# Designed miniproteins, single chains: the designs that were tried, part 73

Each design is a single chain, and the fold is of that chain. pLDDT is the mean over its residues in the fold that is shown.

## One batch from the design tools (miniprotein)

Design m2531
Fold by ESMFold2-Fast:
Structure m2531 (fold): chain A 82 residues (1-82)
Amino acid sequence: SEKEKEFERWKELYLKRGLSEAQAEKLAKTLLKESDFMSAYTKYRNEQTEEAKKKLDELEAELKDNDRVQTLLKLLEWREKK
């Protein structure tokens, strides 16, 4: 799949930069989740559907300790604030 190819590309990049296989795999998985979050965030921003919101909320729960994702969630909250 496209995602498997993207995962392998990121993993290979980190391995080339001297990270261990375990570190490269962990970082590649994190980047894919961050990419999925960015896509879900953009989709929700453009469509504002319940389905898009549900996907965004699921990814938020998975990435609760990710500083970049938490910053984006605050920006989304500020955008919806009136």
Scores: mean pLDDT 75

Design m2532
Fold by ESMFold2-Fast:
Structure m2532 (fold): chain A 85 residues (1-85)
Amino acid sequence: DIDQKIDQLIAEFQKYAEELKEKALSDPRLSELEKLKFRMAVDTTVAETTKKMEKYKAQKDLDSAEQVVQKAKEIMEAEYKRLLS
């Protein structure tokens, strides 16, 4: 049950990250270089966060998996907002 819930969290998180990258790619306020850098930053965060979630899945720790996803989303949103400032 916990394994299935964490697998669903990983899938939802990866979908969220793809949607955020798509939003940035379509944003006329960002330069091509900023879009490229943001995409690379999101890809790195997704890879690192997925690795942490797999660790928590092995430990049957749903709460930590949820917390690491939430923190990753906050970091990615903050980076996007910073680029728009």
Scores: mean pLDDT 88

Design m2533
Fold by ESMFold2-Fast:
Structure m2533 (fold): chain A 86 residues (1-86)
Amino acid sequence: MERLERLKRNRPAAEKTYEGLLKNLPPSVRYHIAEFNIELYKRALEAAKARGEPDEVIELLNEFIEMSKKALEEARKRDPVPEPLP
């Protein structure tokens, strides 16, 4: 309960921190981190659903997934996906 309220309250700060962390990384690394975070949040969402967590928890996890997807798209716009390294 308390942790959910803190996450909801600090969502804008979390978004800025996430953008800041990715901003100075190479494009390839940024894409991999964003993809990894999407999978982590999806796993957390499924676990929360299995436990019957409140709708607010489900909504918050969906917001984190969406934030990670937006970061991935922003990385694509600013720096095109580099070709795979040989």
Scores: mean pLDDT 66

Design m2534
Fold by ESMFold2-Fast:
Structure m2534 (fold): chain A 74 residues (1-74)
Amino acid sequence: VSDTLARIGEAVTPLAERAAQLQERRDLTDDPEEKRRLDRELEQLAREMAEVTRPLTEAAGLPPIEPVPASPID
């Protein structure tokens, strides 16, 4: 299980890092249209993370990982 969790982490790490960058940009921007664009990009990355982790969780007999929603500040 721990080995499979490590593999899942490796698969999502680049996507999670990109999501963190987009989240920071979203938090720093005052443009509502820019925030909407970044929210859509975050949702797309969350979907990609779910897709890449699904076969790994299935191989380990774990439940699928659901995409995480965007977490706005304020």
Scores: mean pLDDT 70

Design m2535
Fold by ESMFold2-Fast:
Structure m2535 (fold): chain A 133 residues (1-133)
Amino acid sequence: MDPTVKELKEKALSGDSDALLDYAHTVHGLFAGDRSYRYTKLPEDVRPKVYALGIVLDVLAGKSVSEIKKRYKITASDDMLELALAGIKSVARKVPDSVIIKAFNKVKPFLSPEEAARLETRLKSALINKRKN
């Protein structure tokens, strides 16, 4: 049985890094669509996880709706994207840093060294900003 958005949120808050990524991907998909298909160099099952992690890191880093829309070439309205990002941020800011780090470590083996380094830089910035708030 596929977990509901509520079940994914509860699992993420309890420390499940897969549930955090599945929650972010599901919420983003419902309100702003899925752009993970653009990661054509990644295995198909990994694309949603890398996309979801990127969104989680950008919302934690305090990136604007306009910056996120531009980065992922999102075509949804700003209002719908803002709603998705607010939902994702409300969960991501409450999970322990270790859950976010574990999510990064799960996707890292599928990335090129350059892509992994860029995502790690974004991870560090996101965690610094998360601790300030």
Scores: mean pLDDT 80

Design m2536
Fold by ESMFold2-Fast:
Structure m2536 (fold): chain A 75 residues (1-75)
Amino acid sequence: MSDLLKLAKEDPIKGIEKALELLKNGEALTRVISILSEAGVPLRKVMKIQILYLSGDKEGAIEEIEKVLEEKRKE
């Protein structure tokens, strides 16, 4: 748990990739949100991901994380 938050802070791209993997595997949303926040994902985007997932739009939540990941990679 703490190791993933440390990873997200030190390597945001790796942190976001791990958050995406966890969400695809059906892991707890709260864990995914914590990792995304630590990776420096803006609150508005984290909130959008949370709302999509809780509304049953798991695919939309995954697409938002993938968008954030691409934005971070494009530097």
Scores: mean pLDDT 81

Design m2537
Fold by ESMFold2-Fast:
Structure m2537 (fold): chain A 67 residues (1-67)
Amino acid sequence: SEKEELGKLADQYGTLGVIAESQGNYAEAANYYEKAADAFEKLGDLVKAAKMRQKAADARQKAIEAA
């Protein structure tokens, strides 16, 4: 179902964000967290979406500091 696909996609993007962040690829991590947040928002999981938006903002800040 669309909900199952969105849930899997959200989890995959979240995981990719963590991996990118662990490698110092903060801009890439931010993009993955934003995609995860969008998927959680479409699922109606506003709490998880907000957490992913915060992770994206933090990663964006680190990317600016590294540039």
Scores: mean pLDDT 87

Design m2538
Fold by ESMFold2-Fast:
Formats: structure tokens, C-alpha cells, sequence
Structure m2538 (fold): chain A 75 residues (1-75)
């Protein structure tokens, strides 16, 4: 039924959302680890922070897309 298909898709999307949240937590933890070296002007730490910043933006966009799909299915 349509209801069963919606429930399965919602479960899949909620799983993906948990994966994105876990990856965001990992990225944020790594950013925190790099902060002292970056404040000291370490070029390698600054480059890694830039790359992690880009990854954070990508994850944020992916999360907005997933949240929007979940909201549409709950209507």
C-alpha cells in the first residue's frame, strides 16, 4: 500500500539522517582537535580546517534535503 511505501521510505531517510548527524559529529570533533594548531598558524591544520569546512557545508545541504523529503512524506 501507499502507506507502507511511505513508512519504508521514512525509515530509510531517518537512517540517512542519523548517518549525516554521525558524520557531522566526526567532522566537528576533528575541527576541535585542529583548533590549537590552526591558531598557531600551522598551514597543514589550516588547509584541513578549510577542507572540513567545505565538508560541513555539504553535510548541511544533504541534511536540509533529507529533512525536506521527510516533511513532504509526513504531509
Amino acid sequence: SLEEEIEKKLQSLETKKKEIDAEMDRVNARIAELEPAARAGDPQALQELFDLGVETLKLAVDKVIIDNEIEKLRK
Scores: mean pLDDT 88

Design m2539
Fold by ESMFold2-Fast:
Structure m2539 (fold): chain A 100 residues (1-100)
Amino acid sequence: EGTITITGEDDRVRIEASSGGRAGRLVRDAALLIADAFPKAKIVELTDTEAVVEGLSAEEARKAVELVAEFFKNNVKLVKKVEIKREGKTVTATITIEEV
């Protein structure tokens, strides 16, 4: 089982995986999806377990988190659970992946 956390706050989105492997591969997919969807978005950090995307407005950061969560829920069979938490100016999606 793996977990991906996507946090949108201010002008950035941070994507973190609990480990490499499958969860880490989805970190890259999430960062690229955001960069494709938002023309001013820039991937400023990308590792096997973490990505940071900047250049977003606060509204775009929120939308980016929701876009990735919805895309993974609908298109990634390994995704078993998606939870979105909204706290003031911060939106966090937690994506749970079960081992297959």
Scores: mean pLDDT 82

Design m2540
Fold by ESMFold2-Fast:
Structure m2540 (fold): chain A 77 residues (1-77)
Amino acid sequence: DMEELRKRAEEQKKELQKRYEEELARLDAETAAQVARYLAAGDRIEADRVVALGEMQKYTLRLQLASEIRKIEEELA
């Protein structure tokens, strides 16, 4: 049943999106905590590095989400 397969794929995509949002929130919280610690220690260079790494990790998570969604859509096509 193609309709049932499409329904399952939509639920899988929603679950992936939810996990992605949870991982982003976690990453933002961890990055903010590390930045605050380095700034409190007067280490601006390390604070800037942590921000840059956090942005790179967010980009990687976005690419992973896109890849996972694409795999689900390709299985339906």
Scores: mean pLDDT 85

Design m2541
Fold by ESMFold2-Fast:
Structure m2541 (fold): chain A 72 residues (1-72)
Amino acid sequence: MVEAAAEESAKSILDSLKGWSPERQAQILYNMLTRAGNPESAQQAQQAALQGDWDKAHQVLTQTLADTYRSM
């Protein structure tokens, strides 16, 4: 299921970043999403990470990945 796969992938990505500073987490998320062609999602994820809003960052990543998986 696309939604379940996207949610699991988003969690895995965020868990891999939890050892970094908020600024570094935001930079990595921004670079990853811009390389994937999602600059608006990149800005939203970056802002959420800088604010420490991991729920919002997870939501943005899940939506972006779900959209990508549906396009494959």
Scores: mean pLDDT 77

Design m2542
Fold by ESMFold2-Fast:
Structure m2542 (fold): chain A 65 residues (1-65)
Amino acid sequence: MEEKAEEIAAALRESAGTVPPEYLLKVLKDILEKYPEYKEAFQRAAERLAGVDPETAAVIREALA
């Protein structure tokens, strides 16, 4: 789970550079609806990103709400 969270954080950080936050939010919500098992991994990814990319971390938290 932690390893998956690190991979998710890295991928989202890369994507956030090219995709508007609104689109990222929609994609994350879609993934979480299909794979609710990833909720905790996404939450940990948001925690990891809070210090380095707070905007992306906020989008992930919004998707989890």
Scores: mean pLDDT 73

Design m2543
Fold by ESMFold2-Fast:
Structure m2543 (fold): chain A 94 residues (1-94)
Amino acid sequence: GPPADPDVVPDAAQIAAARALLEAAATLSPRDFANHALEVLSSLPDVQAAAGVFVALLRDPRLAGLRPDYARFLVQLAGQVSPELAAALAARLA
């Protein structure tokens, strides 16, 4: 499909999903986190909803504490949604 709009305003469900992903990164192994993140994103109704989750992640102060392995995987997933969101996430995590 077309790339998602990076100027989306995340809703409460998308903010909750972003927080759940950050919590999973704190508790799960890199492999289990990758599987969980794919399941979460695949359960969303469209690419625009996935963009909302990544915007919510960018606004969460906990994002700065992500390990490089988890960070790189999230950047890769964001690139499938929006190259602009992937670039923003990579910059935030550097």
Scores: mean pLDDT 81

Design m2544
Fold by ESMFold2-Fast:
Order: sequence, then structure tokens, then C-alpha cells
Structure m2544 (fold): chain A 97 residues (1-97)
Amino acid sequence: MDLEKVKEAIEKLLEHMRKAGVSEEEIEKFKEAAEEGIKLYKEAKTKEERVEKVIELLEELGIKASEEDKKKLREEASDYELMVGIIVLYLEKKRKE
């Protein structure tokens, strides 16, 4: 499952950030946001629920998805793309808060 590879990549990134002198506070915030993003993906059990979560996060960020964009997400997006999208959009949401 690609999710385990994403988790491993996040852990390696956190270690690189620590070695680069990023504060423990910033590392903790990034880790918590990444873990919550992963949780949101896991709670969405179907492709439709995962597409809806991407749309919801885009709208929370002020990005209005057109009906054509929503249709393309439902028809063309892979599960891996939806997983990465949910995690990245959630990280961006937390950065703006």
C-alpha cells in the first residue's frame, strides 16, 4: 500500500528537518498535521468519499472547483492521487491557520 511509503517519507523528512535545525515546535506541528491528513484519507472508505474530501479541502482553502473539475476528479483520479491530494491540502489548510 502506497500509504506506508508516504508515512516512511514523512518520517525521513522530519529527521532531515531536525538535522537542518528546524525547531522542535515546527517539527511537531508538521508531524501532527501530516498524521491528521493521513487519518482523513483512512476515514474515507470509498473513492467517492475521498473525492468529496478533496473538494471540501479545496473549498476550505478558497479554491472553487467547477462541476467539470469535480467530474474529472471522480472519473480520472487514482486512489494514490486522492491520498496525496488529501494529505497535501490538509497540510496547506493547517499552514494557513
Scores: mean pLDDT 79

Design m2545
Fold by ESMFold2-Fast:
Order: C-alpha cells, then sequence, then structure tokens
Structure m2545 (fold): chain A 54 residues (1-54)
C-alpha cells in the first residue's frame, strides 16, 4: 500500500540519519531534529516521485 511504501522510505532515511549521528557523535538536539526533518522531507519527495510514475 501507499502507506507501507511511505513507511519504508521514512525508515530508510531515518536509518541513514542514525548512522550519521553515531559516526559524528552528534549530541546537539536541534541539529538532530533538523536531520530528522530533512529525512522526512526527502522521504515525502521520493514518495511523490514514485506516485507520479505509477
Amino acid sequence: SDRDTLFQLVNEKLAAVDKEIESKGETDKQKILDKIGQANQEAAARFQELRRRS
């Protein structure tokens, strides 16, 4: 379903953010929130792209 596809895309982007935070040892709450927000926006953009192709 569209919901399952969106969840998969969000999870993939958040997994990348988690790895980046761990590799950099990032503890700044605002920077972490900004990265999460960007990941959600990227997932949404990818989801819209896939919907246009379907």
Scores: mean pLDDT 79

Design m2546
Fold by ESMFold2-Fast:
Structure m2546 (fold): chain A 114 residues (1-114)
Amino acid sequence: MTVEEIKEKLAKELKEYEKEASEEAIKIAKAFMGDPNEENQKEAYIDLLVALEAAELRRAGASDEEIAKAIEELRKELEKKSVEELRKLLTERTGDPSASLLERWLALEAEGRA
């Protein structure tokens, strides 16, 4: 596999994470207009935190295998936390409990590493 093929796969995967994060954010917003589903909120926050970690590790030059292992370990730890604790972690990491950091990072990567 060439370096260019690896970069193309990573860009496609990151764009997929961006779409999934946005769809989950919409689901959370809709839930807040009625009776919020705690399971859906918890999974969405875990997915956002996992996506942020994966993006940072990829930017640092970690292999797909190293990222997969780190993500599995992180997800197990995050599943033990409450929705409130997950929200606090996401807010502390991003300064904003939204996917905006992923969007900004993805835009910068597309300009710098096309």
Scores: mean pLDDT 60

Design m2547
Fold by ESMFold2-Fast:
Formats: C-alpha cells, structure tokens, sequence
Structure m2547 (fold): chain A 76 residues (1-76)
C-alpha cells in the first residue's frame, strides 16, 4: 500500500527495498503525489542517491527525469 511505503520512507529515507517497491507502484499506477513526496525527500537531503535514482527511472515529469539522471551520475 502506498501510504505504508510513504511512512516507511519518512522514517528511513535510505530504505532501498521501500524505494524499489514505491517504484513498482509508480510504474503500475502513475501518481503526481509520489513525485511530490520524493521531491520533499530531496528538499531535506539533496544528496539522497536513492531518491534521485527513483526520479530518474519513474518520475512523471520528463524534465525531472533528466535532472535526476544528471544528479544520480554526479552523486555516484
């Protein structure tokens, strides 16, 4: 469930398994709410590689995907 994953990631934004599950949800049921949530995580921690990697693969906004791809490469 989306709400459960959001709560998990709010408590531990480095939980790789939760990011992967969120990506599966975004791929099947695209939601702007998910993009907004991930952007909030990045606003608090601009160096969160998992959050940038998520946007690079799953964001609904092509400009965000491109920015995230560039950020993921720089942070890696």
Amino acid sequence: ELDKLIEILKKNPNNKDAWEELGKIQAKNPSQEIDNFVLDIIKKDPNNLLAWDFLSRYSLDPKLQKEAQEKSTKLS
Scores: mean pLDDT 82

Design m2548
Fold by ESMFold2-Fast:
Structure m2548 (fold): chain A 63 residues (1-63)
Amino acid sequence: MSPERGFVPLEEAELLPGMPLEKAKIGDIDKKPMENPLYETGSRMFVEEASLEEAKKLYPLLP
């Protein structure tokens, strides 16, 4: 899988509960998915999967 760029909605990214999200801003919840007419980002926040993996690497107790 060369393009491993995946985005998950913040709602489904329950891996990082509200409190850990603030301290694990490494996930950059401000990031949005690529431009896609099929994907409507209105009223929803998405987080890049790669950013989540980086956050988990810094927090070994998180997984």
Scores: mean pLDDT 43

Design m2549
Fold by ESMFold2-Fast:
Structure m2549 (fold): chain A 82 residues (1-82)
Amino acid sequence: MTIAEVVDVRVTGDLAELTLRVLSGEAPAAGTHVRLIVDGEVVGGKDGLGVVLRVEGDTVTVLADASAPLPAVGARVELIPV
């Protein structure tokens, strides 16, 4: 399980790019599907699934569905590979 902090949220149409800074655990690899959990609730779209677009050191970029409320900058997110 990876714990990260939201540092940026960019919405383009129905998609959101979440830039996350890893606080603990291993960063999931690019191409991995992940569940996003904030305060015990699944977030980041109706199925709660995102895909890791890029990993740069402790920074992970995840693509998520923007049709649902997204985590705010500064929120702590748990990333669970599926």
Scores: mean pLDDT 77

Design m2550
Fold by ESMFold2-Fast:
Structure m2550 (fold): chain A 91 residues (1-91)
Amino acid sequence: MTPEEHLKLAEEHIDRAQALLDAGGPVEEVGRHLRRAIEHLKEAVEKGTPEQAKKAVELASRVVDIARRAGLTEIQLEAEKVGYEAYKKAK
């Protein structure tokens, strides 16, 4: 998979997690989508360009917000770490 494909799949999982949270859906399913998004973001940051890393910062921030609102502390911390790695690469 290309970094662009990883970013697209991360965004799709983030959108699904957001929709589930807004609908009051199961926190376990929200967490599953956010974990999938984090794995795709890690791949996009590792293999991508600085411009792709900039998009990964944006998407990681969305994961942090959703995880925080859902009370998923472990996922929030992982997303913050990925966001920081992306921020360093985007410079």
Scores: mean pLDDT 91

Design m2551
Fold by ESMFold2-Fast:
Structure m2551 (fold): chain A 116 residues (1-116)
Amino acid sequence: AARVAILDDDPALRARVRAMLESAGYEVVGVTGSGGDLLNFLKENEVDVVVVDLHMGGMDGLGVIKEIRKFSDIPIVMLVGSEEDVEAALKAGADAVVLKPFSAEELRAVLERVLA
């Protein structure tokens, strides 16, 4: 199964995204609450796709994507709260964007597309 790492500073959203991905047959190999933890994880572990929330305390998701793009071309799916954030996420280097609230089916369809 494709290996997924998750970044979100909200424990409830992290748990929900994890459950959605595991139910869709993905292997969740990393669950992180900070950009620094995700960056360190990606340097030490094989990951096929990253799911990143845009709105976090401290370093925002855009900053994290820019840091990932310095060393990796790994597929990145950004979770956003507003359609106004879509252009900024794509310009930062996200391969796809999912608008909150989203279903498990919507998240799965986006992951299937970026991993194709």
Scores: mean pLDDT 83

Design m2552
Fold by ESMFold2-Fast:
Structure m2552 (fold): chain A 81 residues (1-81)
Amino acid sequence: LSLAQEAEVLLSLAQMQVEIAKLAIERGTISKEEAIEALKKALELYKEAKRLAEEAGDKALAERAEEEIKRVEEEIKKLEE
């Protein structure tokens, strides 16, 4: 995989993990603490995707990753409150 393709894969995996965690907490299948841990893992995947996108010179992909990072940080804050 190229750096841009690797970034795209990581971004997709992180998006899937966020949706699974959100669904699981809504349905009560995991604890709030477990959901926060899952979101923090997704956050690390988004950060890695952003880094790889920046190295590849893919500004659009890096911007997408940055937007998702902000979204996940907000979700974590909401759950911690």
Scores: mean pLDDT 85

Design m2553
Fold by ESMFold2-Fast:
Structure m2553 (fold): chain A 95 residues (1-95)
Amino acid sequence: DLAKLIAELLKAKIEGDEEKVRELAEKLGLDPEKILKSKVSEVAQIVADYVVKKDPEKADDIMQEAMAMLVEWLDEKLLSKGKEAMDELREKLTN
């Protein structure tokens, strides 16, 4: 699933997981070193251009699906970070 691979690549890039970025870039046929040196916004543009070239008729649908997966993951990540911050504060107040 191309949309899922795109979402996973953007997630890995945001997390700074260089090994996973390399793996996913290779699976997509992208240059891993270029992706690693690019900002997340630049990676999103590189991927959008790649999808338009590969499947122009479905490019919008693929990118919308990938971005929806990324947004859902970001919401979960923000909620997780909030919980970790609250747990740390609770521990400091009780110890």
Scores: mean pLDDT 79

Design m2554
Fold by ESMFold2-Fast:
Structure m2554 (fold): chain A 98 residues (1-98)
Amino acid sequence: METETLRALAEALRDDVLELEKLGLISPEAARRALELTEEAIRLASTGDPEKIPEAERLLREAREIIDTGTPYISGETAARMSGRILRAIGDGLDREL
């Protein structure tokens, strides 16, 4: 299901933010904001309600933007990898239903 895919992605993004925070590569403010958004996306995806998919997707995209702006110490390759993973799996989830 698309919601299961989005949940897995939100969990992966949360884990990435926690790793960046442990390494000191993300600002504490950006880490907190991104974690709040990913946790909300996990909650929405966990409802199993397809009508919640657009909101969960919006939250994940917003979290990615916060991570991109809050990680001046990581390489552009790492930031692109994180952003690309979210977009690819949102696409994969949609492809399963279409």
Scores: mean pLDDT 69

Design m2555
Fold by ESMFold2-Fast:
Structure m2555 (fold): chain A 94 residues (1-94)
Amino acid sequence: SALDEMKAVVEEVKPFIEEMSKKLSPTEQAIVAKLWEEVMNSKTVEELIEKTEKLLTFLYIQLSNNPNVSEEELKEFQKLIEETGKRLREIEEK
């Protein structure tokens, strides 16, 4: 199903999300874990896209406010967000 294909795409980026999350506070890491659970528990394509955007937006905001994250790392993460969104849209439109 399209939903299963989309979940597979999100699972492929999980290692990167986990690596970036390690730079966050324990409280922010707990929020990321909860948002990840919401993505994986999505029941519709629309819900998965919405929850994935919420997760990636939260991560981007937290990383952009972190003085230990370089501008290069933020640009790489922004590129990952754009590429992931494009892959999800391609599956949605079929």
Scores: mean pLDDT 84

Design m2556
Fold by ESMFold2-Fast:
Structure m2556 (fold): chain A 74 residues (1-74)
Amino acid sequence: EKYKEYVEKYGNVDVDKIKEFSPEQKAVFKEALEGDDERAKYTAAVAIKIALENQGKGLTENEIVARAIREVYG
């Protein structure tokens, strides 16, 4: 499945450079990517992917996070 590919590709992205994410959300994603929770890592990687692929389209942090959760858990 895409978990390992997404974490390898998007888990090394500098999350501090993603304007859509608040400082609080950036901290949560950094902790998830450094931790051992596979679903948390995958959710962070998917959220980063969505933010990068949709730059300039006016997606909010809440919309990006909701889409990531839906892809990982739903």
Scores: mean pLDDT 81

Design m2557
Fold by ESMFold2-Fast:
Structure m2557 (fold): chain A 79 residues (1-79)
Amino acid sequence: MDELAKRVAEAVGQALKAEADRSPDPKFRKALEELVEEAQKETYKRVKEAIKEGKSPEEIGLIASQVVSEAIKKAEKLA
C-alpha cells in the first residue's frame, strides 16, 4: 500500500522545506534543502515496512517525526 507511505514522505519533505524557509541562515537552508530527497526516501522505506508489520498510525507518525528531527540535526552540523 504505497499511497500512505508516499503521502507521509511528501509531508516530511514539506516540513523540512518549511523549516528551511523559516531559517535566516542561508547555509542551514541549503543543507536542509539538499537533505529533503534523502529524508523522503528514508521515510518511504520506514513507513512501507511499518505498514507491512501492522504498525499503528501513531507509530507511523513517530517515524516521520524522527526522520524530520534527524535531518534538521544533520543540516545544523553541515551549516
Scores: mean pLDDT 83

Design m2558
Fold by ESMFold2-Fast:
Order: structure tokens, then sequence, then C-alpha cells
Structure m2558 (fold): chain A 118 residues (1-118)
């Protein structure tokens, strides 16, 4: 049960960091948003390393990459935005989950918009 507890701890810490990232993004503090989304990503990656089949951690990881890309886009760092949108798309294409389909469509649209800015 230690593994299950470690997975859940990383998911909770990831969600906390993700929500702090969203708050910073809404406050237009994109530097702080980036820091928090990167922390969220580290936690969700650790959860997936322990439990590769965890659909919630996979979706949260993809959503964190998507929002990290959005924060870089707001800073006009379009190459970095593209990198993180592509990471979100890669995860979402592999998942096959219905909730992932809407996130995939958003990530693909954001990727196209960022590429038009180069």
Amino acid sequence: SKKEEEVQEHIYKGIEAFNEGLKAFEEENYEKAIEHFKKAIEHFEKALALDPENIDARLLLAKSYLNLGKAYFKQKKYEEAIEYYEKAIEILKESGDKRGKLLLEEAEKNLEEAKKKL
C-alpha cells in the first residue's frame, strides 16, 4: 500500500501546484504560473512512474502541459509554447479517454495559433 499512498500524495501535490499555477495565470503573473505548472508536471510524472495506468494523473499531466504552453504563449515565447502543446498532444493521443478528446482539440488549436505567430 506504500505505492498507492505515494501515487495519491503526488496527485494531491500536483493538483495543489496546478491550482496555484491557474491563480497566478489569472493574476497575469505568467512567470509564477510557469513555476507552479512545472511543479505540477513533476508530481504527475512521479505518479505515472509509480502507476503508468493512472488515467487521472495522465489527464492532469496533459492539462498541466497545456496550461504551461498557454503561459509561455502569454509571454510571447511561442517556441516554448509549441514544445509544451506538443507534449500535451502526445500524451492525449496515447490515452484514448473521452475527456482527453476535448483537451486534445484545445491543444491542437493552441498549437496551430502559436505556429502562426512564428
Scores: mean pLDDT 91

Design m2559
Fold by ESMFold2-Fast:
Structure m2559 (fold): chain A 110 residues (1-110)
Amino acid sequence: MEKIKKAIEYLQEAIKYLQKAIESKDVEEALKYLREASEYLRKAAEYLKDVDPELALELEIQAGVLDLVIAVVNTLKRNGKFDEEEALELIKLTAKEVLERVQEILERLK
């Protein structure tokens, strides 16, 4: 199905941005890559919603996890009580967990 092929393409882009977030040296760069990954996960979910609604929901949940981490880090920055090393650790741990789950989904779609 063309919809599955498009979902795979968007999941591959999400994986690329999650890897970039993990490799990032600063919080702003890592947050930018998490936002890109979240958008690609949501695009993949849109193509899967009619084919596999459970996988689509799982991808939306993973995108939501990334969005929550972005919101938490941005809140800490606004309050001036921000530890960049702790924020980067949170971003990298979350990105690794989401990456692992997205790779599992991608293998199931092949």
Scores: mean pLDDT 87

Design m2560
Fold by ESMFold2-Fast:
Structure m2560 (fold): chain A 88 residues (1-88)
Amino acid sequence: SDKLKELQKMMQDSVKFLVDVANEKGMSLDDVRTVAQDVLDGLVWMATEVYKLKVEGSQVSVSYNSDGKIVVSFTLKVDGVELSATAS
């Protein structure tokens, strides 16, 4: 659906922005995880309250890759579909 495509794009744009800022500012994994959770919580709110979709789960993952760069992943389970976005 168009709503799911819009959510997927918002997730992808959000994780890309977060990794760009985190790597530029030298943020800790814990600080990135806190900000990432707040952003995903906002996307969950939009999905449920604005789009009127059923959200069944959401998850943030923050780690380092083999190059020592921060990786952020969002997962959102909505209307029987799993959406995910990852950036590094």
Scores: mean pLDDT 88

Design m2561
Fold by ESMFold2-Fast:
Structure m2561 (fold): chain A 60 residues (1-60)
Amino acid sequence: EKEKKLEEFEKKMKSFLEQTRANLDADPSLTPEQKERRLKVIEEATKLSLEFYKRRIDRE
């Protein structure tokens, strides 16, 4: 079902994002500004991927 596929993809993206957040937060060599920028890029990429996937399965 569409819902199940979406949930699987969502969990995958969430897991990746959580790991990325933890890694960035734990890295003392990065400034807060650099951490925010990198996190934002990853968040936007995952959000776009999820929305794109959602729209595809909704249209098909």
Scores: mean pLDDT 78

Design m2562
Fold by ESMFold2-Fast:
Structure m2562 (fold): chain A 81 residues (1-81)
Amino acid sequence: SPLAAARAARRAAFAKTLAEAQKMTRDQHRAMVDRGLARIAALPPDDRLTALLGMLLIMSKDPADQQTAQAAYQALLADAA
């Protein structure tokens, strides 16, 4: 299905980004997350939810940033309902 193909492509892209994030300092990782969340907020609603799921995987390297992404994700779910 088109959704399954899109999911596979997204998983591959985020696996690469996750490997890059592993090499970042904590400050570099936090700056990346802040920029990512700001860009996600500007996306259409359908794209925001999927992008935030990917960001949560990247943010698993920093518990504080993961909490921030989780809160943003829950807020977007509330707006979508």
Scores: mean pLDDT 66

Design m2563
Fold by ESMFold2-Fast:
Structure m2563 (fold): chain A 63 residues (1-63)
Amino acid sequence: DVVKKHTEGGKAAQEAVERVRRENPPSPETLSLRLREAYRAYVEVVGEPDFGPNPEVTPPPAL
């Protein structure tokens, strides 16, 4: 049920964004944190991608 997982991932990402927004002012620093948390919440629901030797919730930066 890929569609269902994507829907829940999107919702979790939006909730993470709202949570960060409530506790932090809207600044460039907060925007980067918001994006990180959104991606993390999404991956946690949908599944971790196979980017390399160290699988984790947040993907490693580009080489």
Scores: mean pLDDT 63

Design m2564
Fold by ESMFold2-Fast:
Structure m2564 (fold): chain A 96 residues (1-96)
Amino acid sequence: MYSPEQLELLTEAAMYLLAAIVYLLTGDLEGAARYARKAVEAAEEALRLAIEEGNREALEDVRDLARAVAELAREVGDEETAERAERIAEEAEEAL
C-alpha cells in the first residue's frame, strides 16, 4: 500500500509525535513543542506525497496524525504548529 518514501515519512511523523507526548508527560513543554513542529513538518511532506500518489490510506493516516499533532500543540501552547497541523488535516480530508 505505502511507497517506501511514504512509509518513512509517516513513520517519522508518528515517532516525532510519540517523542512530543513523552516530553509533555515529563513536563518538558519546550521539548514537546520542538517535536510537535518536527511531526508537522514530516506530516506536510507525507500529505504532498499522498496527494501525488492518490493513496487514500495514506491520506487517512496523515489526517488522523495531523489531528493528534494539532491537539498536542494546543496543549503545549504552540498555536502556530496547531494551526499548521489543522490545515494538513483539512487538506487530507479534502483530498479524500
Scores: mean pLDDT 85

